# Designs tried in a protein design run: designed miniproteins, single chains, continued (3). Part 34

Each design is a single chain, and the fold is of that chain. pLDDT is the mean over its residues in the fold that is shown.

## One batch from the design tools (miniprotein)

Design m9153
Fold by ESMFold2-Fast:
Structure m9153 (fold): chain A 70 residues (1-70)
Amino acid sequence: ADVERLIKELDVDGDGKVDAADFALYAAEGPGDTRPGEGLDALAKALDVDGDGVIGAKEEALLKEAIAKS
């Protein structure tokens, strides 16, 4: 349940996906220029399930599957 809320909040442009552009927009509203704050960096790492540094369709699918199994 919490994961879907995080994805929606990070989905700044409302396209239903979270990628580098959404993180950049979120960071631009804060005090950071190109490097996100510690909280945003921690969230990016938590959502990076396979450790590739990018949140893509496969991570989103895995998160949705985990939620559905719960």
Scores: mean pLDDT 56

Design m9154
Fold by ESMFold2-Fast:
Structure m9154 (fold): chain A 70 residues (1-70)
Amino acid sequence: SREEFEAFLKEFEEEHGVSFTEGAKELLWKYYQLIGGDLELLRDVMLSLLPLAEGNTITEKDVLKVIGKL
């Protein structure tokens, strides 16, 4: 569900000391639905975004770099 997704994102932000912009969250939500709610695959994508974070912020552009090659 979206509530589970948002809770997962918040936990990830707190665990890794990063924040997602609203645009990044919406792209990750669309991706999460596309992959059938696969939390393990979503987590792997989110982990790959950590090195791209500038000022501990993950943006829509960062998300597109990782998932835009589908």
Scores: mean pLDDT 82

Design m9155
Fold by ESMFold2-Fast:
Structure m9155 (fold): chain A 101 residues (1-101)
Amino acid sequence: LKEEADKLIKEAERHFEKGDYKTSAELYIKAARLYLQAGDLEKAIDALGMAVSAAYKSGLITEEEYKKVVELLIQARDALKNGDYEKARKLIEEALEIVEK
């Protein structure tokens, strides 16, 4: 899971650098799901942060959806800092639902 996700992150970074934001967003979303399944919530949040930026840049999500995802990810990071892993997981899952539209 983590090794597959790490590979997807590198692939997503290459697409992002080339301006292929749609493909980049799809790859970052897949990586975030794999990190979530592996229980690596920090990497899942990081991958989703990149995914939402790429999705917004490509027109896949609205500005309102972008802002909502960013807020959910901030709350997820705060939950992790407080040791509330269950709350962090739920917030990450909510963010994924928005970007997977």
Scores: mean pLDDT 86

Design m9156
Fold by ESMFold2-Fast:
Structure m9156 (fold): chain A 69 residues (1-69)
Amino acid sequence: KLEAVYEEQRERVLEAARTEGMEAARLELARARQELIATLMEEGYDAIEANKIADERIEEVEREAEELL
């Protein structure tokens, strides 16, 4: 399920930020973005829509990670 994938990725990014700092969190964000695009395309989104959705959600998670520190 798309929402479960998103929450799994979000948790990994926030955990990386909390335990290892923003450098580790940014590496997880890059990985999560690629995984999310692939998942969205599997769910039927085209490449343009998948990239837009992924960018918005990754930006939100990045802000959460920065605020956590």
Scores: mean pLDDT 81

Design m9157
Fold by ESMFold2-Fast:
Structure m9157 (fold): chain A 66 residues (1-66)
Amino acid sequence: MSEERVRKVEEFVKQLLESAKKSKNEGLRKSLINSGVDYLEREAERSEDPEERERLRELKERFKKE
């Protein structure tokens, strides 16, 4: 179980979401959201821990709805 890794990923995507919300450029905002989704998908695929993978996929679904 990699609790620290999931928390670091959560913190990173929170920063991306904050930047997206502060952006006045619609294209940049959508690009940041898409980058966060892509990043979470890659991190989930690279995870060997089933619990870590599930948590990362759940985080991706929440981020995708922003």
Scores: mean pLDDT 76

Design m9158
Fold by ESMFold2-Fast:
Structure m9158 (fold): chain A 59 residues (1-59)
Amino acid sequence: LSEDKQLQIGLYELMIGSIETTIEHLERHQTNQEVRDKLIAELQRERERLRQRIEEIRS
């Protein structure tokens, strides 16, 4: 992989880490179950999009 592609992967991995931290925060502090579940589902969708982008770069 080129250096630019490796940098892009690193950036996406950092973004995934931030999403995972946000999910943990919502699980801990969001008391409204319906709102919590919907927000987590949106964040999980974005996390999978970023994972897909990493896979496309590696392929």
Scores: mean pLDDT 85

Design m9159
Fold by ESMFold2-Fast:
Structure m9159 (fold): chain A 84 residues (1-84)
Amino acid sequence: SLEDAARALREDLERAARAPSLSVSEITALLLRAAAFGPEVAKLAKELIRAVEAGAPEEEIRRILEKALEEIERALRRAREAAA
C-alpha cells in the first residue's frame, strides 16, 4: 500500500539521517522517491540539491532531511485517516 511504502521510505530516511556520515547522493535519491508523497517533499528535494551545489554544511542538509521526514509523516497520517 501507499502507507506501507511511505513507512518504509521514512525508515530508510531516518537511518540515513542518523548515519555517522551523510551520503548526499543516497539521501537525494531517497528524497526524489519520497516526492511521490507530495509537492512539499519534491520542493525539499530541490532545496537539498541546491544546498549541496552551494556547499552547505552537514547541519543544513540534516535540517532539510528533518523537514522531509515531517512531510512524509503528514502524508502517512493523511493516508491512515483516509483508510479509517
Scores: mean pLDDT 74

Design m9160
Fold by ESMFold2-Fast:
Structure m9160 (fold): chain A 79 residues (1-79)
Amino acid sequence: MSAEREAANQVLNRLANAAVDVLDAAPEEEQEKAREEFYKEHKQEVVDELVALGYSREAAQAMVDAAVDAAYEQAKRAK
């Protein structure tokens, strides 16, 4: 335990940081739209990266969903 977990944490942290940056730049009214567009743009690529690291597609999708949701909640609380 494991280069795969460390790599997955790096991928998810990169996604979360990018999501926070996008959401922080968006006006309060456009937060939800910015989240949805970011999610559509990045979800499949990040899921594929996590699957390549040895995670199931189901687990990878859940991890991406959790990371984006956490970033969105952070952005809402900051505004």
Scores: mean pLDDT 77

Design m9161
Fold by ESMFold2-Fast:
Structure m9161 (fold): chain A 64 residues (1-64)
Amino acid sequence: SELVSLVAREAVAMGVPVEVAERAALRAYLQGKTDKEGLIEALVAEGVPREVAERAVERAVERY
């Protein structure tokens, strides 16, 4: 829960639209894939470039 929220916030800070980050978070929760790889894949599935998704997750983990 905390990591998912941090990833969404970092993605938005990098220019990802709030609604896209929120859909990715919901996707991760519904699939039970709230680890680093699951959150990267959720962001990519919602159209976020993989490099941006990986950096958002990296930054969130550093703050977690």
Scores: mean pLDDT 84

Design m9162
Fold by ESMFold2-Fast:
Structure m9162 (fold): chain A 78 residues (1-78)
Amino acid sequence: GPLSEAMEALAQTIYSVTKDPKVLSLVGQAVEAFLRGDLEGGRSYVEQAIDAAKPTDEQRAQIESELDRLIEAVRRQQ
């Protein structure tokens, strides 16, 4: 569904930037937070993952766009 598709897209984009276990752990924590409906916690974990991954400006913009889509999908599910 839209929530799982948005989570997969966000994870795939971050994984294309880095395979750092710390970043992958933060992505996992973000997914768990979003599944609990914790939008603030989920966003915080994604921002920490972005900072640790050190993406290009274009990659960062794509991740932020996918994060906004994911947050909207969580809101629609609740």
Scores: mean pLDDT 81

Design m9163
Fold by ESMFold2-Fast:
Structure m9163 (fold): chain A 83 residues (1-83)
Amino acid sequence: SEAVEKLKELLEKVKNAKTKEEVFEAAVKGLLLAMKVLPEEELPELIGKLLDLIGLYLDGASLEELKKRALEVLEELIKRLEE
């Protein structure tokens, strides 16, 4: 699907990111895309993931920690949309 293709592009952007801002932007875009295409029942969980990511960024988490979290989130979203 188009959504899965876009999430895979964002996943590659996270893998190749050199700044925290690039990681954060890609992960947020992925979560916002998922919020538009997944059932409304998933919305609280997706909002929770978004708030967690914002918290990590604001708390000054390292680039590596943000990449790890962003990759885990995007991989989970891809799996959900491929089912």
Scores: mean pLDDT 86

Design m9164
Fold by ESMFold2-Fast:
Formats: C-alpha cells, structure tokens, sequence
Structure m9164 (fold): chain A 63 residues (1-63)
C-alpha cells in the first residue's frame, strides 16, 4: 500500500545506515529492484517534499 511505502521510505531517509537492508526487504514485496528503491530514497534525501509523488510512482511500478 502507499502508506507502507511512505513509512518504509521515511525510515530509510532518516536512517541511511539501514537503507540497503530495508530496500532488500521491500524489493520482493514491491517486485522492484533494490537499485530503484535506493534511487527513490536518494531523491527524498535531496527533496523530502516529494514523498507522496515518489511513493505513488513506486506503487504504480509495483503493478
């Protein structure tokens, strides 16, 4: 769900040392590469106002 994606992205942005671990766990759930999830985290680290847009993009790509 979008809320789950937003929560996971927020945790990864706030805890960079845990980001790869979270991305690896989220990858099979979203059916997306770890690199795609980490790229989304990097975007949010530069501009956290994009959280809703980035989460929606990842949810759309997971289907």
Amino acid sequence: SMETIKTALTIMVENPSAAEGWARELSPVLNLPVSTILAAVARLQKDPSLIDEVAAELEALSK
Scores: mean pLDDT 82

Design m9165
Fold by ESMFold2-Fast:
Structure m9165 (fold): chain A 78 residues (1-78)
Amino acid sequence: EELPSEEELREILEKVKDSMPKEKQKKVLELVIKSILSSLGIDYSKLSKEEVKKLLRELAEKGDLSALVVLLSLELLE
């Protein structure tokens, strides 16, 4: 239940995407990314978009569901 597959998460995120304007989704994702990185002692402003994605993927591989959801949401907004 708390650890759905990446495919299931993509489907859920696509439904959420349709319920919220793109600009608002981007702002929410940026705040969540900043929160995750800040909790790790990482300054978001010092990282490129690609470095942020790499960190989120590494956290997701370690079982961080929040990092996985955020990473998939970023990919769906591109």
Scores: mean pLDDT 73

Design m9166
Fold by ESMFold2-Fast:
Structure m9166 (fold): chain A 66 residues (1-66)
Amino acid sequence: SDLVKQAQKLLLQGMQAYQKGDLQEAIKLFKKTVELAKKVPDDPKARMIENFAKSAIEQLEAELKR
């Protein structure tokens, strides 16, 4: 699926932003990843990407709130 490939690309970009210390950009990219992955609910790969991105958002938002 093109949407799954786009979600993977956004996930990788989010991880790269995190590695550079751009936490807000990483959260933004992970949120876009979740949005795209949700559009392909019957794809197990999209579900895995969604779950990973949601976990990452939760962890990074908790860090930023401190």
Scores: mean pLDDT 85

Design m9167
Fold by ESMFold2-Fast:
Structure m9167 (fold): chain A 83 residues (1-83)
Amino acid sequence: TTEELDKLYKKMEDGIEVDMLEYLTLENTLLQYREAKETIQKELSKGKSVEDAAEIALKRLKDKGVESSKAEIIVSRAVDDIK
């Protein structure tokens, strides 16, 4: 979540050692979520169904090397947030 990123930024600013892999993983997940949401919104604006838009977003994440289970969770959350 954005709050978790804010907490990591605060720790970095205070000079506290942060697990960079954990930070990058969270940041990458939020980026993937934003990309999925934008893809779904764009495809819906073209007159596609929610199901077709979600399938396109899912395929794009998988094509970028995102693990299938993670990609499905991200796309499902993006669909719920658009409704």
Scores: mean pLDDT 74

Design m9168
Fold by ESMFold2-Fast:
Structure m9168 (fold): chain A 94 residues (1-94)
Amino acid sequence: MKIKTVVLLAHNRADEIPAAIREAKALGPEEIIVLDNNSTDGTAEAAEKEGVRVLRLDTPRDVAEAFALMIVAISGEGIVLDVADGPEGIRRAA
């Protein structure tokens, strides 16, 4: 089955986010969206340099939009991946 959208959840993962985005691209999605949960280490900037869409979760409105995007992704042909500490964390989400 073809994956249309990959959503990456990230918080303070500036060093891991480029590798996670490349792994997500290997899955062949039409779109990759990074949800940056108010990182302070340059995670959002690192993701933007990889050429993907980034949503910064700085306000309750941004969190609501991110929740809606995750619901749309998982209810269609999308997946949600957590950019956690270590290789196993990169592939563990809804």
Scores: mean pLDDT 70

Design m9169
Fold by ESMFold2-Fast:
Structure m9169 (fold): chain A 92 residues (1-92)
Amino acid sequence: SLIDELEKEMRLALTQVLISLKLKEEIRDEILERIVHLAEEFAELARTSNDPAVVRRAETGLQTIEDLIQRAAEQFPGNERIEKALKRIKAL
Protein backbone atom coordinates (compact mmCIF):
# COMPACT_ATOMS: atom_id res chain seq x y z
CA SER A 1 0.00 0.00 0.00
CA LEU A 2 1.07 3.62 -0.50
CA ILE A 3 1.12 4.34 3.26
CA ASP A 4 3.35 1.29 3.93
CA GLU A 5 5.80 2.43 1.23
CA LEU A 6 5.83 6.04 2.52
CA GLU A 7 6.50 4.83 6.10
CA LYS A 8 9.34 2.61 4.84
CA GLU A 9 10.90 5.52 2.91
CA MET A 10 10.45 7.78 5.95
CA ARG A 11 12.28 5.30 8.22
CA LEU A 12 15.23 5.15 5.78
CA ALA A 13 15.45 8.94 5.36
CA LEU A 14 15.03 9.70 9.08
CA THR A 15 17.74 7.13 9.93
CA GLN A 16 20.16 9.08 7.68
CA VAL A 17 19.20 12.35 9.44
CA LEU A 18 19.64 10.76 12.90
CA ILE A 19 23.12 9.48 11.93
CA SER A 20 24.10 13.00 10.73
CA LEU A 21 22.79 14.52 13.99
CA LYS A 22 24.68 11.95 16.12
CA LEU A 23 27.94 12.56 14.22
CA LYS A 24 27.33 16.36 14.07
CA GLU A 25 27.71 16.15 10.27
CA GLU A 26 25.82 18.31 7.76
CA ILE A 27 22.63 16.71 6.44
CA ARG A 28 22.90 16.22 2.66
CA ASP A 29 20.57 18.32 0.46
CA GLU A 30 19.28 15.14 -1.23
CA ILE A 31 18.11 13.82 2.15
CA LEU A 32 16.43 17.11 3.11
CA GLU A 33 14.60 17.26 -0.25
CA ARG A 34 13.50 13.61 0.12
CA ILE A 35 12.15 14.37 3.62
CA VAL A 36 10.25 17.46 2.39
CA HIS A 37 8.81 15.37 -0.48
CA LEU A 38 7.75 12.63 1.97
CA ALA A 39 6.13 15.27 4.23
CA GLU A 40 4.19 16.61 1.20
CA GLU A 41 3.04 13.06 0.33
CA PHE A 42 1.92 12.37 3.93
CA ALA A 43 0.05 15.71 4.01
CA GLU A 44 -1.70 14.91 0.69
CA LEU A 45 -2.61 11.40 1.90
CA ALA A 46 -4.02 12.84 5.15
CA ARG A 47 -6.22 15.22 3.11
CA THR A 48 -7.38 12.74 0.42
CA SER A 49 -7.69 9.32 2.11
CA ASN A 50 -11.14 7.99 3.05
CA ASP A 51 -9.57 5.48 5.50
CA PRO A 52 -9.32 6.97 9.04
CA ALA A 53 -6.46 4.56 9.90
CA VAL A 54 -4.44 5.76 6.86
CA VAL A 55 -5.19 9.42 7.79
CA ARG A 56 -3.89 8.87 11.35
CA ARG A 57 -0.71 7.14 10.07
CA ALA A 58 -0.13 9.94 7.53
CA GLU A 59 -0.60 12.64 10.21
CA THR A 60 1.79 10.73 12.52
CA GLY A 61 4.37 10.51 9.71
CA LEU A 62 4.12 14.24 9.00
CA GLN A 63 4.49 15.08 12.72
CA THR A 64 7.48 12.70 13.07
CA ILE A 65 9.23 14.44 10.16
CA GLU A 66 8.46 17.92 11.54
CA ASP A 67 9.74 17.01 15.03
CA LEU A 68 13.02 15.61 13.70
CA ILE A 69 13.72 18.54 11.34
CA GLN A 70 12.91 20.94 14.21
CA ARG A 71 15.57 19.13 16.29
CA ALA A 72 17.99 19.37 13.35
CA ALA A 73 17.35 23.15 13.11
CA GLU A 74 18.13 23.47 16.84
CA GLN A 75 21.36 21.46 16.48
CA PHE A 76 22.53 23.42 13.38
CA PRO A 77 21.34 27.00 14.08
CA GLY A 78 21.65 29.25 11.02
CA ASN A 79 21.69 26.38 8.52
CA GLU A 80 19.60 27.95 5.72
CA ARG A 81 18.75 24.60 4.06
CA ILE A 82 17.39 23.05 7.27
CA GLU A 83 15.45 26.24 8.13
CA LYS A 84 13.96 26.33 4.60
CA ALA A 85 12.99 22.63 4.84
CA LEU A 86 11.35 23.17 8.26
CA LYS A 87 9.43 26.22 6.96
CA ARG A 88 8.14 24.20 3.96
CA ILE A 89 7.05 21.32 6.24
CA LYS A 90 5.30 23.64 8.75
CA ALA A 91 3.37 25.23 5.85
CA LEU A 92 1.74 21.84 5.05
Scores: mean pLDDT 88

Design m9170
Fold by ESMFold2-Fast:
Structure m9170 (fold): chain A 61 residues (1-61)
Amino acid sequence: EVVLDPEAQERVEKRLKALEVANKGFDEGLSKEQILEKVIEETGLPKEEAEFIVDRVEATR
């Protein structure tokens, strides 16, 4: 593929990874603070966006 939107694709991949990391963190019994830190480290998302995703995952469980 030649036509790529790397910014949009990277953003989507980061959000999907954040959801997966958050779900696994909760399954392993990590604290919300530790899960948030892991999400930021694994995805590079801003703290506010990562926190929003972690909160959403917690609410869905």
Scores: mean pLDDT 77

Design m9171
Fold by ESMFold2-Fast:
Structure m9171 (fold): chain A 79 residues (1-79)
Amino acid sequence: MREEEEKAILEEIRKRILAKGEELGVPKEKAEKYIDLVAKGNKTAEEIKKETGLSDEQFDPLSEHTLKLIAEEQKKRGE
């Protein structure tokens, strides 16, 4: 199913998401929780912010970077 493929993509890019989180001052524990919530695919941005305790200043650039990494990985797998 598409959800299983999306989860596989997130595992592949996990290290890169964690590196961006560290750059943004996000504790590793919160960045890991963010990835787990995104991998579930059933949470809104507001729910992820609430569950992780991330500020808008941390969440917005982390989310934007994550979406770019997902798009790059999808393109790589589609070619």
Scores: mean pLDDT 77

Design m9172
Fold by ESMFold2-Fast:
Structure m9172 (fold): chain A 74 residues (1-74)
Amino acid sequence: STEEVLARLIEILERLKAGELSVEEALEEVQRLFKENPDLPTEVGNAAAVAIASLEAGDEAGFERVLAVLRKKR
């Protein structure tokens, strides 16, 4: 379901923030998730990319804003 896929995406982003995944590993897991779930809205993929880019740039506030939006989508 879309809700289950969103939960997995949030888990990937939280593991990246915690240092449990590298940026490369997080990108690979996100790409895999979208290849397995092509019906996901493109805006969700764009949001994930923005979150990862924000964290890589040291913009933790930007990362948290994107994560909050994804959490609200359930």
Scores: mean pLDDT 80

Design m9173
Fold by ESMFold2-Fast:
Structure m9173 (fold): chain A 83 residues (1-83)
Amino acid sequence: EKEIEEKRKRMAELAQEAIKLSLESQSPEAKEKVLKLLDELEKLAKELKNEEFVRLVRFQKIQVENPEASREELAALAKKEIE
């Protein structure tokens, strides 16, 4: 289905851009852009009914918002955020 393939392609593009931006800059502006990309990614994952990917994107948002958090703190935040 062209519609599903287009959304999957968009998700891949958004994920790659978010990763690239997070690696290139740790500025507040870059962080804001990454969060916006992750918001679009979560929306597309929900439209595709991919619950696993929605959870993955939510975890990435938590990591971006808490760059100094330990692995344990990130896991606790993810558990609270993910249903």
Scores: mean pLDDT 74

Design m9174
Fold by ESMFold2-Fast:
Structure m9174 (fold): chain A 116 residues (1-116)
Amino acid sequence: SLEEARRLIEEARRLLLEAMKAFDEGNYKEAAELLAEAARLLAEAARLLAETSKDPVIRADAAALAESAEELAREARELAEKEEITEEDKKRLQTLLIAAALELAAAEFLLAQAEK
């Protein structure tokens, strides 16, 4: 449902803000764990939008967003499972946090269009 998609997007937003805070505080594993969960919820919300929207363009955009968010969740989980976070891993995590913020904005836009 669109109501369920909205709830998932709001929870993903909360977790992403917590992930960004953890990153700023140097808690990189916690940031990666929070990001993985945020991206997982975002992918689920995007799948619901793809199933629920009456507009085929919104459905296609939501389906693409779901695939992208699933890949982001996978990469964030791989970082979270590492025993040691390298400087390259920190740069990767920062890139994934930025990508997640853009995908969250896209999900919020698609939700607003689907609720009409």
Scores: mean pLDDT 90

Design m9175
Fold by ESMFold2-Fast:
Structure m9175 (fold): chain A 88 residues (1-88)
Amino acid sequence: DKALQALRALQEALKPAAKEIEKALSSNPEAKKKVEELMEKFGKAMKEGNEGEAVKAIIETARVIAESTTGKAKEAAEKALKLVEEIA
């Protein structure tokens, strides 16, 4: 399942910078809301069996985090984006 592979790739790539990402998103309510909406879309796509939309939601989540962070958090999110795009 490519959608679950994409989610795992995102989670593992972000794990080393999880605290930095959490702090950055807490300081950017618009980015936090976008990430929450995208993860909700991922959950809906998974329930509907729409693997393509689920993978797209994970790619967009990584992109929003990369655009909304700096330093270690941005590096982790950019790595996540590349890994998820390779799975897709």
Scores: mean pLDDT 85

Design m9176
Fold by ESMFold2-Fast:
Structure m9176 (fold): chain A 98 residues (1-98)
Amino acid sequence: LPPPPSEEEKERITEETIRLAKELGIDLTRDTSLEELLEIIRELLLKDKSASEEVADRIVETLEKSGDKIAAREMLRLLLMSELPLEVRQKILEEVEK
């Protein structure tokens, strides 16, 4: 595992995670933690395996549109630490390796 992110890095990663959640149509609360946001996204990806590839495409598009590529890539790395459908994991890995 990479070293834990600093407070500043966590805030940047949280902003990118919130952006992704909004793109995926996830209802957010102001007090939702980074860990909770990542769990919600993971559950969405696992809910319908046939729709997971479309969700993975939205994740990639959100990364490409991000103004903070470093924070966006770290968000994707944190998602990869969770159980994901194989096809989604593969697409995220390809984007992180770019």
Scores: mean pLDDT 70

Design m9177
Fold by ESMFold2-Fast:
Structure m9177 (fold): chain A 58 residues (1-58)
Amino acid sequence: SAAVALAGKNAGLSPEQAARIARLVAAGTPYAAAGRELGVSPELARRVAEGVAKLAGL
């Protein structure tokens, strides 16, 4: 949760938006599809997912 919130803030997103992107990507959703769900670019969705993984020590 803390890692998701920090990754979201670094990307200019709310903790809820970052958490939704992280959940979609963890479920196997492509970055383009995750981005469309939140109205963000696939690149931003990828950065949020990677940021969460790094902050969570993965």
Scores: mean pLDDT 74

Design m9178
Fold by ESMFold2-Fast:
Structure m9178 (fold): chain A 82 residues (1-82)
Amino acid sequence: ELPLLVRRTLLSAKGYSKEEIDAEIENIRKEGEEFRQKVLEALKKTNGDLEKAAEMLGISRETVENIVKALALRGEVEIKPK
């Protein structure tokens, strides 16, 4: 949702560099790693069916889709400027 955008704005306002901001956001994402692993395992068992994966995890399909989109966008949208 908005928490990462708010965090980015606050860190930028405090004069943190882009690298420092990215590190803070990455730390927040690490707290979701266990959930990410559950999502990936469910997707593996359902051959990528988001709806069935959501049912297996007991969450909404929208939540699973948002996690998958976040992972895809991380690889596609400037997550890897070296």
Scores: mean pLDDT 62

Design m9179
Fold by ESMFold2-Fast:
Structure m9179 (fold): chain A 79 residues (1-79)
Amino acid sequence: MEVPEEKIEELVKATMKELEIPEEDKKAIEEVREIVREMAEFALELQENPSPDSKALYQKKAVEAAKKLKEIAEKVKKK
């Protein structure tokens, strides 16, 4: 079971707006899309298999994703 592409694109647009990533920075957009897709897949797994372990894994991945998104935003701001 995969997350619908329409939902992923919606989340990517919201994330780009929040991080103020320019549409011209295609590399940053693709990196954001990859992170959003990964997090959406972990969220789906948590929904399908709700357990303390699945929740802990999701929280760990969410922290890692937040760090990666911050690094992408900082690279964009440095330009």
Scores: mean pLDDT 76

Design m9180
Fold by ESMFold2-Fast:
Structure m9180 (fold): chain A 87 residues (1-87)
Amino acid sequence: SPLEELEELKGRLEEAVLNNDLEGLAETLRQLSRFAEELGLPEEAARLRKIAEQIEAGEITTSGQLQDALIEAGEVVERMERALRER
């Protein structure tokens, strides 16, 4: 189920944040980006990919920058969930 896949990815995102696992966070965001592309959400996919790339490049260096990135990722996930519920 696409909803079950989204819930699994949300759980992995939360776990990576709790464990300060930036590598796991970037990987989960890349998986969410691909899933957004499958849903026909190219803007949302690009936003998630950008965050993953910034983490991988070491550009997110402060807790405030990480929090802002997580807020943006959360907004994208909410849009994906809404798209799935409307099917």
Scores: mean pLDDT 84

Design m9181
Fold by ESMFold2-Fast:
Structure m9181 (fold): chain A 88 residues (1-88)
Amino acid sequence: TEAKKEKEKLREELEKRLQEVLEKRLSELEKDSEKAQLAVEIRKLALELIDGPEELYPYILQALKLIEEGDFEGAKQVLELAKQQLAE
């Protein structure tokens, strides 16, 4: 029961942090159409992985850190690696 509550809380926190880090970069995304496209792909991938197994959460946290640092390509790469784990 406690483990289930902790997992749901972590999932909600990850979704909220994803929204916040992308909003902080909004002005940068408006100036760069390639980064804007990457942000759309990152958001879609991250939301799919947040609904996935808990073992993938470290990849999501790493991607959020990369977005905060402005590394959109690195964030997408990390999330793509996590998605490959789901294809097993």
Scores: mean pLDDT 78

Design m9182
Fold by ESMFold2-Fast:
Structure m9182 (fold): chain A 65 residues (1-65)
Amino acid sequence: MEELKKKIDELLSRILELQQEGDRVHAELAANPDNAEARARYARIQGEIDSLTAELEKLEQELKK
């Protein structure tokens, strides 16, 4: 039980960090839409958030049972 909660907490912290980084990159894209590097970085961050969110949902389902 506690180990699952710890893993969930770690995933939440990582997702929060990535969301904040994504917000910064999104602001860069708003200022310079032609920045291919920033666009690629944003896509990578979103993909990682999606992956971690899926893992989080799986662990939360296990924890709630």
Scores: mean pLDDT 82

Design m9183
Fold by ESMFold2-Fast:
Structure m9183 (fold): chain A 114 residues (1-114)
Amino acid sequence: MLREVEERALEEVTRIFEEAIRRVVRERLDDAQVAELAVETVSESLRVIAELYREAGLTVERDRVLEIMEEALERAVKRALEEGLDEEAVERFAKAVREVLAALRAGEPVAPVP
């Protein structure tokens, strides 16, 4: 059960990050727009992870949630680069997401998405 829920969370969050990376590339987002998208994407991923664990009747530790998102980001970045997406755009998004995750790990408040 737990391992199956974690794998599903990883798969869904990886898909969320892949879609966000494609938007950065297609829309040629600037640094401010990339930072905003990173916050939105992390917040959406948090909701998806929380919902999957709740549906399974399981609790999830904050550190585990962060690890899932970190692994999902690495998977999404690798896939984007293998597909030939613009390395600079991919790196800008990855950096923005890592900054959001670092703030969450430090216990700093991240603005709630509406």
Scores: mean pLDDT 83

Design m9184
Fold by ESMFold2-Fast:
Structure m9184 (fold): chain A 87 residues (1-87)
Amino acid sequence: MEERARELLERLRELAERMIRTGKEIGSEELIERGELLLRALEHNEGPLREAVRAGDEEGVEAFERDAEALAREAEAVAARIVAEAE
């Protein structure tokens, strides 16, 4: 569970960094802003997740995993749409 949550955080961070890089490459301010927003969200959630893991709060960790997966799916869909619109 902890390992899965950590892997989700790493994947979301890499996704955010890719969105920012791609946005700069194709000149999409929207994609850059979306990536920066995702990175900010991760920074805010890392502390609470770390505390939940330390406290043995499996329900809190599971809730985070569900929310993180939903956020990743949304971010990937938005990135794909923006890239398609940019050619």
Scores: mean pLDDT 75

Design m9185
Fold by ESMFold2-Fast:
Formats: structure tokens, sequence, C-alpha cells
Structure m9185 (fold): chain A 64 residues (1-64)
């Protein structure tokens, strides 16, 4: 739904910043982004979708 898409888009941006500013691994970016999205009031399922997007973004930035 729209809420899940919103979480995924935010997760991608959070993941980018975490890699660029803190050098986090994909797993750490996923976990941190999930925690941030949960704190912002997303459901566990939507926050997990956003966290996965953050992790995938981290993989793309590092592995290409």
Amino acid sequence: GARQLEAQLKGMEIGRRLVEEEGLSPQDAKERATEVLLAQGYSEKDAEAGGLSAGMTAIRLRRK
C-alpha cells in the first residue's frame, strides 16, 4: 500500500545517508533504518520493508 511504499522510499534515503556518512554495512543499514522507521510510527511490516530497501541500497553503493 501507500504506507509501505513511503517506508521503502524513506528506507532507501536513510540507507544512502548511513553508507555515505557512517560507512555502515548493508546489514547494519537495514537494522538502523528499520529502527528509525519504527520510531517514526511505521508498522513492523512496513518498517521491515523500508529496512530491506536501505540494505539493498547499501549493497548497490558498495558492490555496484
Scores: mean pLDDT 83

Design m9186
Fold by ESMFold2-Fast:
Structure m9186 (fold): chain A 87 residues (1-87)
Amino acid sequence: MPSPEELAEEAMELVEKHRDSPLREQLEVAREFARRVAAENPELTEEELQAMAEILGRMARERKWSEEQLRVLLAFYIELAEALAAQ
């Protein structure tokens, strides 16, 4: 199972890779990735999700992400949390 840090890095790279795409496409890519992560890691704990959220927030601040990029990242996190709760 990947660590919260590894999942955070993968999410960050995905958002950065698609930053030049229209917002709608960025949101769909982020949500698809979140659903895949949840399906592959159904036993992710609330503590691990919290650790990942903290890492993501820190990395986004360090990289000075835009409001749009933060919205895409938030969409990823919400979709991931909802998908895990549904399993």
Scores: mean pLDDT 81

Design m9187
Fold by ESMFold2-Fast:
Structure m9187 (fold): chain A 82 residues (1-82)
Amino acid sequence: MVLEEAEKIVSKYKEEELKERAEKYGFSVEQVKVNLITAEALTIIGVETLERLLKERNNPFLEEQVKIAKAALEKRIKEAEK
């Protein structure tokens, strides 16, 4: 389920990083987590939709968009683990 996958991604963020983001944006740590879960869930829905369309249509444009979206998502996860 998309929400559960988003929560897994956000769970990889270090508490120190979440606190730093909370301080930077003037949010609570809990608000930062909710905002990140929402953003990751929307990204997963978008990537899954594009990947499904790519399989159905075999469209090179969609293939490129899926690669870009997946690369961006992976980069966000790696940056969050720093």
Scores: mean pLDDT 73

Design m9188
Fold by ESMFold2-Fast:
Structure m9188 (fold): chain A 77 residues (1-77)
Amino acid sequence: SMEENKKAVELADKAIEALRQGNEEEAISYLNEISKLKDKVDKELLRQLLDRVGTAAVLANMPKVLELAKKIAEELK
């Protein structure tokens, strides 16, 4: 659980950096890795991380990344 939480934070930070670099495909790749870990990560932490990535996607004008982040957040139950 702690290791999965740390991995999710690292992946979210990498997704945000990819968005800053204009790399939409890389950001999507990191979100897909987060999605694979979603059942093993703290739900509140994961919602906060997905919100951060979503905000960065809005600023980068990358709606596909925003929609993927929202979809992953919707699946958290």
Scores: mean pLDDT 87

